# Ledger of designs, part 71: designed miniproteins, single chains, continued (4)

Each design is a single chain, and the fold is of that chain. pLDDT is the mean over its residues in the fold that is shown.

## One batch from the design tools (miniprotein)

Design m14602
Fold by ESMFold2-Fast:
Structure m14602 (fold): chain A 79 residues (1-79)
Amino acid sequence: DSLLENVRRRAEMGEPYARLVLAYLESDEAFEKEVQKLRDELKKIRGELTPEDQAAFDAFVAAARKEAESLKKLIETQK
């Protein structure tokens, strides 16, 4: 099974991390859109976000971006 199929399956299950990774592989704009969507959903569930919640969310997004960059490099080397 391909790494891309595994990530796609996880995203289909609604995992935010996998959804961010897939969006980044599509485009930088798609990634930013998905980040905004997740942030808005989090705000609707929790209401006002504390500084700690915002820091945790930013760290989560940064981790997903790094994983997506690693996968993008792997895909580009399979030319």
Scores: mean pLDDT 78

Design m14603
Fold by ESMFold2-Fast:
Structure m14603 (fold): chain A 57 residues (1-57)
Amino acid sequence: SEARKELLAAIGRVLRAIGDVLDAELRGASKEELERLRKELEKAKEDFRKAAKKLDD
């Protein structure tokens, strides 16, 4: 189903965003860079929540 494809794509985006934040933390990125990456992660999480809702009944 399209909703399932959307969910899988959203999961992939969240995992990538988590990896970006962890990489930045590991390499000692600036507070500003970390804030930007965390905002991207929050966007990915919101997209995931919306995609998951389409599969909830």
Scores: mean pLDDT 85

Design m14604
Fold by ESMFold2-Fast:
Structure m14604 (fold): chain A 63 residues (1-63)
Amino acid sequence: EILEKYGSLKGKKVLIYAPEDGDPSELIKTANELKKLGAEVLSVRLGEPTPEEIEKADIVIKL
């Protein structure tokens, strides 16, 4: 299932965020992995995304 999703993430718009005091290295690492899976990373941020940012993303990931 995860390997089958490898191609299906191609072109998916992803937003990744963590708490303001979260680990930036984990955000970067996750963004890199998702880009490798073919996802389009719209935004990587510390702190909560705005409703507009959430609306534009197909997938929202909280670390």
Scores: mean pLDDT 74

Design m14605
Fold by ESMFold2-Fast:
Structure m14605 (fold): chain A 66 residues (1-66)
Amino acid sequence: SAESYYLAGLRLYQEGRLEEAIEWFEKALELDPNFAEAWEQLGKVLEELGRLEEAKEYYEKAKALK
């Protein structure tokens, strides 16, 4: 499920495995593109990687989904 992929992404993020966390959050969004929390977490990971413009775009997607 989208939730299972999201939780896997959170675990990888907590372990500092940022690129792998991105992969799992993207898998969650493939199953549920309206999953606002997955967009938000993807933004946070990209922000930590210094990919600030991409992070901003994904934060805006999360906000739009309310």
Scores: mean pLDDT 86

Design m14606
Fold by ESMFold2-Fast:
Structure m14606 (fold): chain A 70 residues (1-70)
Amino acid sequence: MTEKLLEEISRVLEEAHRAAVALPDPAAQNRYIAELAKLGVEAEKNKDDPEKLQSILERARELLARVRAA
C-alpha cells in the first residue's frame, strides 16, 4: 500500500523540516533541509515501489532523530 507509505513519509519529513528550521545554526539548517529535499524527491520517483518507500521511510525517521539530537 504505497499511498499510506507516502503519507507517512510526508508526515515524517514535515516533522523533520519543522525541527530543522528551529536549529540555531544556519549551516546545520541548510544541510538537513537539503537531505530532506533529497528524500522527498526519492519518494516521488519510487511512489509505486513499496520496498523502496519503506527504506525511504526508515531513512526519513533516522533523519528526524538526527535533527532532534542536533
Scores: mean pLDDT 84

Design m14607
Fold by ESMFold2-Fast:
Structure m14607 (fold): chain A 68 residues (1-68)
Amino acid sequence: MSAEELAKEAGEYLKKAEEAIKNGDYEKARQYLEKARELAEQLKELGEDVTADVILKEVEELEKMLEK
């Protein structure tokens, strides 16, 4: 999978996580955030650190919503 495909897939999981949070489905939201985090780790392995850091920051922001 290319870096572009990984970034796009991570973005789709972040969007699904946000929708799950809005619906009160925190279990599903956590699963989607974990997948986005895994994709960001793969991006780091490919040397795409900037893109990976952007995804990880968005994961952290959404995780904060689950703790409130």
Scores: mean pLDDT 82

Design m14608
Fold by ESMFold2-Fast:
Structure m14608 (fold): chain A 106 residues (1-106)
Amino acid sequence: SKEEEAEILLELAEEYEKSKSLEDQFVAALLKEKAMELLYEVGKASREELFKAQVDYGVMLLQVTVNKKWPEVAKKLEEAAEKLKERGLEEQAEELRKEAKLFSKV
């Protein structure tokens, strides 16, 4: 279910948040934003919670761009995609791999 997918995304985000590196914090923010979208669709998150996750992700986009960390972020997204695949989230893993390829071109 979307709620179970969101829980797995949030658990993985917590793993990345333990690292203070900008690239790990970016992956955590992206995973949380995806989880909040899923929870909002099933009525388990408020618009305010979704908006906060979107803002936090936007802040990380700016920080990664300013610090020129896109290659490191792309690599971390590929690693996160593999972890999601191992946890049964094949579709979410494929989306992260697509994002990694896009960010590697920046």
Scores: mean pLDDT 88

Design m14609
Fold by ESMFold2-Fast:
Structure m14609 (fold): chain A 83 residues (1-83)
Amino acid sequence: MKEVSIKGEEGMTPEEIAEKLIEEAQKANLFPAKVILKRDGKEYTIASGIKNEEQLRRAVKEVFWALNRDTMEPEDEVILKKE
């Protein structure tokens, strides 16, 4: 299955995560895609059917809303999977 993951680094913002995921999605032709948050060994599907950059930016924002944080922590991982 084609996927890319970004593991949390101290202080990474939603905008930084979104730019990195967009770059990887374009390189690997990952659209349409789903965004999964992996935390404490559990996977949560945040958004699916993502077809473009704008939708991916929104999905990353939803991840941070689900986390109730403005930055990622090292234990967090965001996974982008091709559907």
Scores: mean pLDDT 77

Design m14610
Fold by ESMFold2-Fast:
Structure m14610 (fold): chain A 129 residues (1-129)
Amino acid sequence: SEVQKLLEEAKDDPKVQEFIRLLIGFKTRLEILLSEGLSPAEALRAIIDAVISKIEDPEFKEKMEELGKKIVEAAEAGDYEKLKELLTEFFLELAKMMGVEGEKAEELAERAAELFAEEIVKLLEEAAA
């Protein structure tokens, strides 16, 4: 599986593995909430709120809450480019919190943001048809 390949490539970096598992958890929870009948924006809000609830630093929590609000607004608007941009920033900030920085964090965050933004916008377009 693609997931197993990513984890194997990061086998010597436990923090990168934890970040990959966080991204997988995000995807799995999104799929579950969508299957339960939540809208894409509602599902995304619920997952973002759950992630933010684990943040202990008050200033970082406030920053992520503001970012999360913008992400949900972009998702509701079906703005792919804005959603991708904001999700990339959100995942990069989470990576930094987890001690994952540099090119590998950026690559993983951008890839995840592209996949989630594409799926969210596609589902919104299908619901509007």
Scores: mean pLDDT 81

Design m14611
Fold by ESMFold2-Fast:
Structure m14611 (fold): chain A 86 residues (1-86)
Amino acid sequence: MSAEELVELAKEALKAGDYDKAIELAREALSLDPMSVEAAEVLAEAYKAQGDLKMAREAYLAGARLAESLGDRETAERLREKAEEL
């Protein structure tokens, strides 16, 4: 299974309210593709939905750093803002 397929499954789990599964799948996606901004964002949203604001903030900031490294300043700014709003 590819990192991209795992991200799609993680998003599906998040929409279904299965936050533990979303976290597991997003972490697997990051293991296969450590540069996946989308996987980091899904991970952050799943932690936020569970009320784990510390882990949500760390995941959003990790995603922001990855986006910055890829030259995507707009996504980096958006993810930093989401971390600050927690």
Scores: mean pLDDT 88

Design m14612
Fold by ESMFold2-Fast:
Structure m14612 (fold): chain A 92 residues (1-92)
Amino acid sequence: MVSSLIGAMLLLIGASLDGAEISVKVEGDKVTITIKNATPTGISGMKLIEEEAKKEGGEATLQVEGDTVTLNITKAGPDLLSMLKTLQKTFG
């Protein structure tokens, strides 16, 4: 379901425009996405990425710490990695 990843990216971009602070870190097949001042839109985007990572055989964990939401992905597939590298280039 590649369309869900595109939807998730759009939700994260929308959350950033609404004042959420998004950072993406890619290290091989491991990815960490952090949202500060998380909005419901940003949280929805993170959940879609988590679900797609798990469907592709990867491992994903979503952590909520106050207004900060962190998604950790391991064994990310190539399509997911390509999309998340684009997010890293966009958000740093």
Scores: mean pLDDT 78

Design m14613
Fold by ESMFold2-Fast:
Structure m14613 (fold): chain A 115 residues (1-115)
Amino acid sequence: SHAAQGEAHEHLQQAMIALARGDVATAREHVAKALEALGASEEEVREALNSSPAEVAARIVEMLATLFTYEPSANDDPFFRALARAFEAARAGDKEAVLAAVRELAPFVAAANAL
């Protein structure tokens, strides 16, 4: 539902911020809550709670791609450029590059939440 997507989006934002701060445990919890909001299985939730930082980053990007049909393109907005890099890294299966891209995205998410 739209409400479930909104809840998942809020949890993914908090997961990105936590991951960028190096708080992997909090990032895992927020990814797990985003998965629960979207009706994921208990197994998928448990996998998220036991994920490495790079795997948490990959799951965040995978879920964002699922929630949005708009494909980010390189433009003058730094957020969309960073998001495009995250999606490209995820498609390539490069989890470490996804983690780096999520860390680049987190300041934009944090700034938006501070407004």
Scores: mean pLDDT 76

Design m14614
Fold by ESMFold2-Fast:
Structure m14614 (fold): chain A 101 residues (1-101)
Amino acid sequence: MKEEAEKLAKEAVEKAREYISQLLPDPATRERVARMVEALFRTIVDLALKGGVELAEQAAKAGVNAIRETLRRHVDPETADRIAEYIRKVAEELIKKLKEL
């Protein structure tokens, strides 16, 4: 279970990093956001396995909002919202897969 959950988190992070790399031209901002995404997805896995899916869903919502606010300081609002929406969808897919473990 733990190994499968870690693999799912890694795949989700890689998917998000690919999308972020296409839309964020600044390497420093790209790495900052990528680290936030990695931390969020690790938290989602930990909460889903220990505390339950509802806590993981709350963490995903809060984390995506924090990432969106960080992005809005570095890119236009439309680009920030597009990236945040993609991360939200990846987080929701991760949570669905964790429910099946």
Scores: mean pLDDT 85

Design m14615
Fold by ESMFold2-Fast:
Formats: C-alpha cells, sequence, structure tokens
Structure m14615 (fold): chain A 95 residues (1-95)
C-alpha cells in the first residue's frame, strides 16, 4: 500500500541520517516494491543519494537518472530538481 511504502521510506530516511547507508538502501528497495508510480521518483532519488554515500557511483548515477526521467514524465518538478542534483554530484564524484 501507499501508506506502507511511505512508512518504509521514512524508516530508511532515519537510517540514512544515522549514516547506516546499507540498511537505508534495503528499506528504500522494499519501499520501491510497494510504491505507487507517483511515490517512486522520491524513493529512487534517495537510493541514488545512499549509493553515492556508499561510494557506489555507477549505481548512484543509475538510480538518480531513473528518478529524474520518471519525475519529469510525472511533471514532478521538485523531485526532478533533487534527482538532477544527485545525478550531477555522483557524476562529478566518478570523474
Amino acid sequence: SDKEALKLLEEGNELYKQKKYEEAVKLYEKALELASETQKPTILTNLGKAYRDLGKYDKAIEYARKALELAQSLNDTVTASDASGVLGAAEADKS
């Protein structure tokens, strides 16, 4: 359900704040499985951010790009901006 996806996203965000990035990724992936299409851009952006903090730049780029593409298709300009920022940062880190 949308409510369960949101709860897992929020729990993942709390783990992310604690710098428990691998644990945050696991909760974000579970959230993504339960998420509606409109919830997916935010979860994909947070996966990109967490993978970037793990130094997994190729995965960070992959998830941020998916987030940006989906957010743009949904006219979610706020999440598209966030995803674009994560994408640019991950690409810079890889260089």
Scores: mean pLDDT 91

Design m14616
Fold by ESMFold2-Fast:
Structure m14616 (fold): chain A 60 residues (1-60)
Amino acid sequence: EPLLAVVVEDYEAKTPDELTLKKGQRVLILESVDRNWVRAKVLETGEEGIVPGSVLRPIG
């Protein structure tokens, strides 16, 4: 089940598979890719890609 999260630190994509994120944006965490990376979707834009899990905080 997708998990809602907020971006806590800006992140700039380094490859086409990565998401560029701004602090305060909301994303859905769709799946874990590995210990450091998740696949997420930005709610405002619909953009989807991988991002470091460390820049996201789940909304509880």
Scores: mean pLDDT 83

Design m14618
Fold by ESMFold2-Fast:
Structure m14618 (fold): chain A 75 residues (1-75)
Amino acid sequence: MSAEEYFQRGVAAAEAGDLDGAIKYFQKALELDPKFTEARVALIALLESRLKKDPNDEEAKKLLEELKKLQKELS
């Protein structure tokens, strides 16, 4: 499965209301293509939404911090 295929599955999961599935698929897309801007932006938005509902979500906080750091290093 390619980065683009994982991104498409993430979009489909998000449209179906499966936010956890969407996050996992966008993470896989970025593992295959770290420069995949659309997947990074979508993942950041979902993680911020998850943190708004649960501010003590350490996994979401850590991943969001890593994604924002990588974004600054490339643009």
Scores: mean pLDDT 79

Design m14619
Fold by ESMFold2-Fast:
Structure m14619 (fold): chain A 55 residues (1-55)
Amino acid sequence: SFEEVIEELKKEIEELEKRYQEAVANGDMATAQRLKAEIESLKYVLEKLEEIKKK
């Protein structure tokens, strides 16, 4: 369902944020920058999906 897609996306974002924290802690700035870009992209998609759900 649409709700399942939103919940799955939220979980994916949380997992990426954990990976981002690990990369930063390890000094792996290349991986951290990539993960940050992915997180920002997915958060943007999530915001749009939640807005569609309201209307």
Scores: mean pLDDT 84

Design m14620
Fold by ESMFold2-Fast:
Structure m14620 (fold): chain A 63 residues (1-63)
Amino acid sequence: SDAFMEALRLGAEGVRAFEEGRLEEAIRLYTEAAKLARDAGLESLARQFEENARRAEELLRKR
């Protein structure tokens, strides 16, 4: 589905942002990817992106 492909694209961009230390962007991208995954009925994928966003938020709070 279009939502599934878009969720994967945003998730991949989120991973790249996270690896580059762009934590605010990573949180935004993971959060949007999770929403699209949930809308597509992909609960496990949505939860994985939500977990990734949570980890990025924890790292950002420690700066």
Scores: mean pLDDT 88

Design m14621
Fold by ESMFold2-Fast:
Structure m14621 (fold): chain A 75 residues (1-75)
Amino acid sequence: MVSELPPELQELAREGAEVVEELNRQGKGEKARELAREMQELLDKAAEAYKSGNEEEFQKLLEEARRLIERARAE
């Protein structure tokens, strides 16, 4: 079918990857690896919740991913 995942999930994946690259450029490779792993876990769970029709869980996971990105930017 046409788009399998919502644009919000795709956008969060892009934002997370950009922050990981910025951390690597700054020499914060350990923080970059931790962020990449945590983002991947949250995005995978969000995709599963979306596919299962669990709207509340999906929205909670998106919010957690967004907070993780903002927190990483502030470090």
Scores: mean pLDDT 79

Design m14622
Fold by ESMFold2-Fast:
Formats: sequence, structure tokens, C-alpha cells
Structure m14622 (fold): chain A 77 residues (1-77)
Amino acid sequence: MEEEERERELAAEVEPYVKAFKEAIEKGDEEKALEAAKKLLERLYKELGREVSEEELEKEARERVKKVKEDLAKLKA
């Protein structure tokens, strides 16, 4: 019950970033997609109690954007 409540709160907090990320990917705005992905990952790592550097966030955000773009291309192909 407490775990589900925490997940719900996290989902509400990250919703604006998830929406921004989806819109940026759909429009091909890679810079906005990276920005949204970085904010999303930062919030998730904060929830997990993990400290991450700006460099780590950028690397993981770039990798995530690339993967999502590849997955979307496969779904449309």
C-alpha cells in the first residue's frame, strides 16, 4: 500500500516531463527530448537515493532518447 502510494506520487511528479519527452520525440526535437529525459532520470535517481553526476545524466538521457527513437522506428516499419 505505501509502495503503491509512493509510485503514484512519483508518477504525478514526472508526468510533465514524460509529456514533454513524448512531444519532443514526436516532433523530432532532440534537444527538448534530452532535457525532458534528464529531468525524468534525475527525479527517478533521487527517489532511489542514488547520486548521479550531470555527465552521467546526459549519457543515460542520450542513450534513452536513442533507444526510444529506434523502438518507434521499428514499430512504424
Scores: mean pLDDT 73

Design m14623
Fold by ESMFold2-Fast:
Structure m14623 (fold): chain A 63 residues (1-63)
Amino acid sequence: GPAAEAGARAGEAAARAAGGGDVAKQYGSLMGWSSGETLGAVRGAATGAGMGAWEGRREKTGE
């Protein structure tokens, strides 16, 4: 539903800000499939924000 979608988008924006934009994009696409998958995507986006920040910092995206 819209609350879960808003949460997933917030997680995606946080992951993008942390340097994990590609990871957040993957998780964002999951939120559109179903209510259960949307909740999973919100959790995944939150997890991806941490992972994306670490990976993005290591890889120096854009170099």
Scores: mean pLDDT 55

Design m14624
Fold by ESMFold2-Fast:
Structure m14624 (fold): chain A 100 residues (1-100)
Amino acid sequence: RPRTLTDADIDATIAGLEALIAEVKAHPEKFSKVELDMLVVAGTLLLVGAVVDNASPEHVRRLAEATIALEKVAAEKFPEDKDEYDRIIKTVRELAERVA
């Protein structure tokens, strides 16, 4: 039972994801696979919540782009799981396109 997401909640989430992506790129050695997978799941769930709550197309697009960027970094660090990350990226893009 997700709560209704406000524009402020979405903006804060996008800013947090962008900061995390920058940190992962700067210090990839500090992030485990479990930590990156949890962040990817959190970003994807927030995107689904934003779509269900009829968030603006711009917020959905920015949230999708941030989630995809994090998934790309995870795929680069863990190439053994690249196919799974590529599938999640495809799903995230398809969700964003439905709102655009």
Scores: mean pLDDT 74

Design m14625
Fold by ESMFold2-Fast:
Structure m14625 (fold): chain A 61 residues (1-61)
Amino acid sequence: SMAAEQAALDAAKARGQEAMDMIRPYLEEHREEFENSDFEGQVQLSQQLAQHAQQQREKKR
């Protein structure tokens, strides 16, 4: 049903927002590199920062 597909999209958007909130402080430190990169470079940098944020979160335990 369309309801299940909408729920999946909403969940994906929510996860994206939470990921952005987690990487925001690291993204600010790398903002110059981010702005100087092309689109693919920006995507790769965002993925690297997301992984870094997850590692930092795990370390806080």
Scores: mean pLDDT 71

Design m14626
Fold by ESMFold2-Fast:
Structure m14626 (fold): chain A 106 residues (1-106)
Amino acid sequence: MSPAQQLVADLLRRLAELLRPVDPALAAEIEAILARLSEDPNALYLALGEAAALIGRHARNLSEEVLREMIAAVREAIARATDPALKAELESFLAALEGLLASLQS
């Protein structure tokens, strides 16, 4: 895998681990996205978009603590990303998660 693919794969794997105890069905769907990413190296942005949409649809099952840990994982991925296009997609993912966290605090 390229460094960009490895970064996204590591992020999706971490998100699935964080989600497994609170929403095992969502964790399994994220793992399915990760599996597809391993078969198509050009699916990076699609994988991130699909993961964000799935998390948004399952938001009611998520705790603030899990969302904070997911936000931290995305921030670490942004800091490690060197590709500007990947950084922009990760920043969009971060904004989506921060929006979900804000909605749970309201």
Scores: mean pLDDT 83

Design m14627
Fold by ESMFold2-Fast:
Structure m14627 (fold): chain A 84 residues (1-84)
Amino acid sequence: MLAEEAKKAYLAGDMEKALELEKELVKEIKELIEAGKEKEALELLKEALRQAKELVEELDLPEEVKAEALARLDAQLAALEEKL
């Protein structure tokens, strides 16, 4: 759900909304991991990150915007790896 909404926000050029939705998604995934629902968290993470990276690469975005989005995704992955 959130991953699809974030993708739509990126397509609409609303980077702030896309980043906020990704932030909420990261929070939900972290909560799932802390609750012991790691498989569900990993499935959501994989789908969200896959869609987000593909979207960032496919969109005709300014290089700075792409760099920030990729940095955010990498930070999310690193934070989740620390929780695992």
Scores: mean pLDDT 72

Design m14628
Fold by ESMFold2-Fast:
Structure m14628 (fold): chain A 55 residues (1-55)
Amino acid sequence: TEKLTVVLPSSTSEEEAKEKLYKEAKEKGLKIVSKEPEVVKTETETYASAEAEKE
């Protein structure tokens, strides 16, 4: 298991950030195991994070 994080512009919506996180996981051959990804918005960036494991 590992924590996967994607960093996106602050203008990115929460839904878009979650979609990007799932896309990155799939590209890396990882499966998101967290029931709900964490999304944190700052003035400059949107962060989306979840725990992932190899498929």
Scores: mean pLDDT 78

Design m14629
Fold by ESMFold2-Fast:
Structure m14629 (fold): chain A 94 residues (1-94)
Amino acid sequence: DEEEERLRQEMEEDARKALASIPAQKAAFLQKIKDNPPDEEQKEQAKKALAELDKVVEEALKEMKKLGMPQIVIDAMLELARALRELLEAVIKA
């Protein structure tokens, strides 16, 4: 299907751009945490988010695989999840 192929190509392009931006976005957010130390409420929210992250990622992976999402889109989601985990851990440890 030509429309499905176009959507797939657009998703792959967006995923590649996302993947390329993750290291810079992660570094910028880590710097923001250092410059603006999180309060106890923010740390509590980060702990809650971290506890839910694995389940959300597992469910998203299963759904994306069922939908036949391009591998690059799945890779982008996994890299974003890893970056998010590291950021949440940085907030908690700050």
Scores: mean pLDDT 84

Design m14630
Fold by ESMFold2-Fast:
Structure m14630 (fold): chain A 57 residues (1-57)
Amino acid sequence: MEEVEKAKELALKALKEAPEETRPIALAIFRQDLIETFGVSEEEAEKIVEEIEKEVK
């Protein structure tokens, strides 16, 4: 959980600094990392990605 939370914070920071045009692909990569690297369920990964997307928009 702690590693996922840290990854979430780093992703949010990177997305806020990234050009708006690149955010969708960065979010897709982050979602994939949550599922494959951190073992997060697809449902939970989608929820986390939605939270981040909401904060950067």
Scores: mean pLDDT 77

Design m14631
Fold by ESMFold2-Fast:
Structure m14631 (fold): chain A 70 residues (1-70)
Amino acid sequence: SEEEAEEELIERRRELLKELAEKYAKALGADEIKVELVGDNRVVAIAKKGDKTYKIEIDLDTLSVTVEEL
């Protein structure tokens, strides 16, 4: 119910965002993945593929996924 469910929901959402970022980086063929930031509605991860570095940002407020070469 509302007394306990809200705190667990936030924790589960953060874990799900982290998993999504890691799966997205794997789909891109990344050799190395580092999750840099996990917020309530947003995650930022850095993915490396060979000599290239990519920034992956997932934002649930805008329902957007952005991939940017650094």
Scores: mean pLDDT 76

Design m14632
Fold by ESMFold2-Fast:
Structure m14632 (fold): chain A 85 residues (1-85)
Amino acid sequence: AALREWLERRLRALEQAIDYLEEFVKNKDKLTEKEKRLYINTAKSVIELAEQLAKLARQMGDEELAERANSLVDRAKKILEELEK
């Protein structure tokens, strides 16, 4: 279905963004205040979007996609916590 393909593509894009942020956070002490703010805002956006994708996946009965989106929310929250230290 077109909707499932759209959800998969959106989730994959968000996962790629979080993969990049996780690499940047490993060297957080080298980040400027502007970069930290950008990455904090990006992580917050990923949380919001992934939570919406999880809700939509559950409404479609796709528990695997919902769990994948929820895992991404957890990863983004860990990034946010690390950057806000």
Scores: mean pLDDT 85

Design m14633
Fold by ESMFold2-Fast:
Structure m14633 (fold): chain A 64 residues (1-64)
Amino acid sequence: GAEPAPEEVARQSEINRMTNAIIEVLKETYDLSDLEINERASQITAEAVRAGLSLEEAIERARK
């Protein structure tokens, strides 16, 4: 296939940034294993993307 469109690259960068921010919040808030943190971060990110939430709103969900 052809290389991905710039818009798709930007979207993936935003998703990665959100996931990384959520991982950091979970590490600071909870004493969980890396596996549990990654699983929760993926779930929260997927829900945030589906619901059209901002990075800030996704972080708030990670704290709860």
Scores: mean pLDDT 78

Design m14634
Fold by ESMFold2-Fast:
Structure m14634 (fold): chain A 55 residues (1-55)
Amino acid sequence: SEEDELVEGYVELALEAIKKGAPFDEVINYLREKLKELGREEVADKAVQRLKEIL
């Protein structure tokens, strides 16, 4: 689905930031706020869950 595609895209971006030394908590907070601004908080929740499963 489009939602699943968005989740995977944001997960990929977050993983790259973490690999480059960004603190996990700051990356999660940034994702939640950014996607909330876009009216896509459900994407943020799923992306955070996926990141916790990977890391």
Scores: mean pLDDT 83

Design m14635
Fold by ESMFold2-Fast:
Structure m14635 (fold): chain A 83 residues (1-83)
Amino acid sequence: ASEEEIDEGIALIVAAVLVRTKASEEEIVEAAKLLAKELGLEAAELAAEEAVRGLKERGLLSEEEAEEALRRAVEAAREAYEA
């Protein structure tokens, strides 16, 4: 597998862990920041999108809460990536 495919795989595993642990918005934001620093912005955004989607599908986030959590996670990831 390419490094890009490995990074995508890691992002998806992180998203699955966040969904299974019923992660808070703050935990999703912190995970996205860490992924942005270690693997880059694309991996961080993928993990945040998949985590938020999974939590919404399980009824743990409303549609509005999902949109807010994703927006905050993406903003935090971008700030961490640029730092």
Scores: mean pLDDT 85

Design m14636
Fold by ESMFold2-Fast:
Structure m14636 (fold): chain A 86 residues (1-86)
Amino acid sequence: MTLKITLKNLTPEQIAAWKKLAQELKDRGHDVTVTVDGNTVTITIKNITPEEAIAYALQAIGLKLEGHDVTVSFDGDTLTIDINYG
């Protein structure tokens, strides 16, 4: 499975934090790609397990329940999580 996380309207500090988290995942052997475009960060994680996908989806739903602008969608073998910090 593939996880795609798109993070919008980030502060510079939030961009740095997400880059650090993505690097930590990469250092742990995960297939991680990070793209930064202005205040938008896109993180793609390949070869995740179904159990990892469920865990990420539940974390995203938790953020949505806390009042964050979060969209979670599943299409084919890709879990997409969109988070807007503005």
Scores: mean pLDDT 83

Design m14637
Fold by ESMFold2-Fast:
Structure m14637 (fold): chain A 68 residues (1-68)
Amino acid sequence: MEHLEKAREALEKGDLEKALAHAAKAAKELNDREALKRVQEIRELLETDPEAARKRLEELLEELEEKA
């Protein structure tokens, strides 16, 4: 899934906003409402704790990759 690959690439480059945007697109394509809620939670966390946001985004991407 191209959006998941792009999310991983952005995450490796430290572009958390771009990684999160691609993760959101992947979650929408999979019709995964829980993943979309987690994207919103990570976006809020990114403003206060970018390192914690990165870890939660890694976990989300792993789960979405298993579903794709």
Scores: mean pLDDT 81

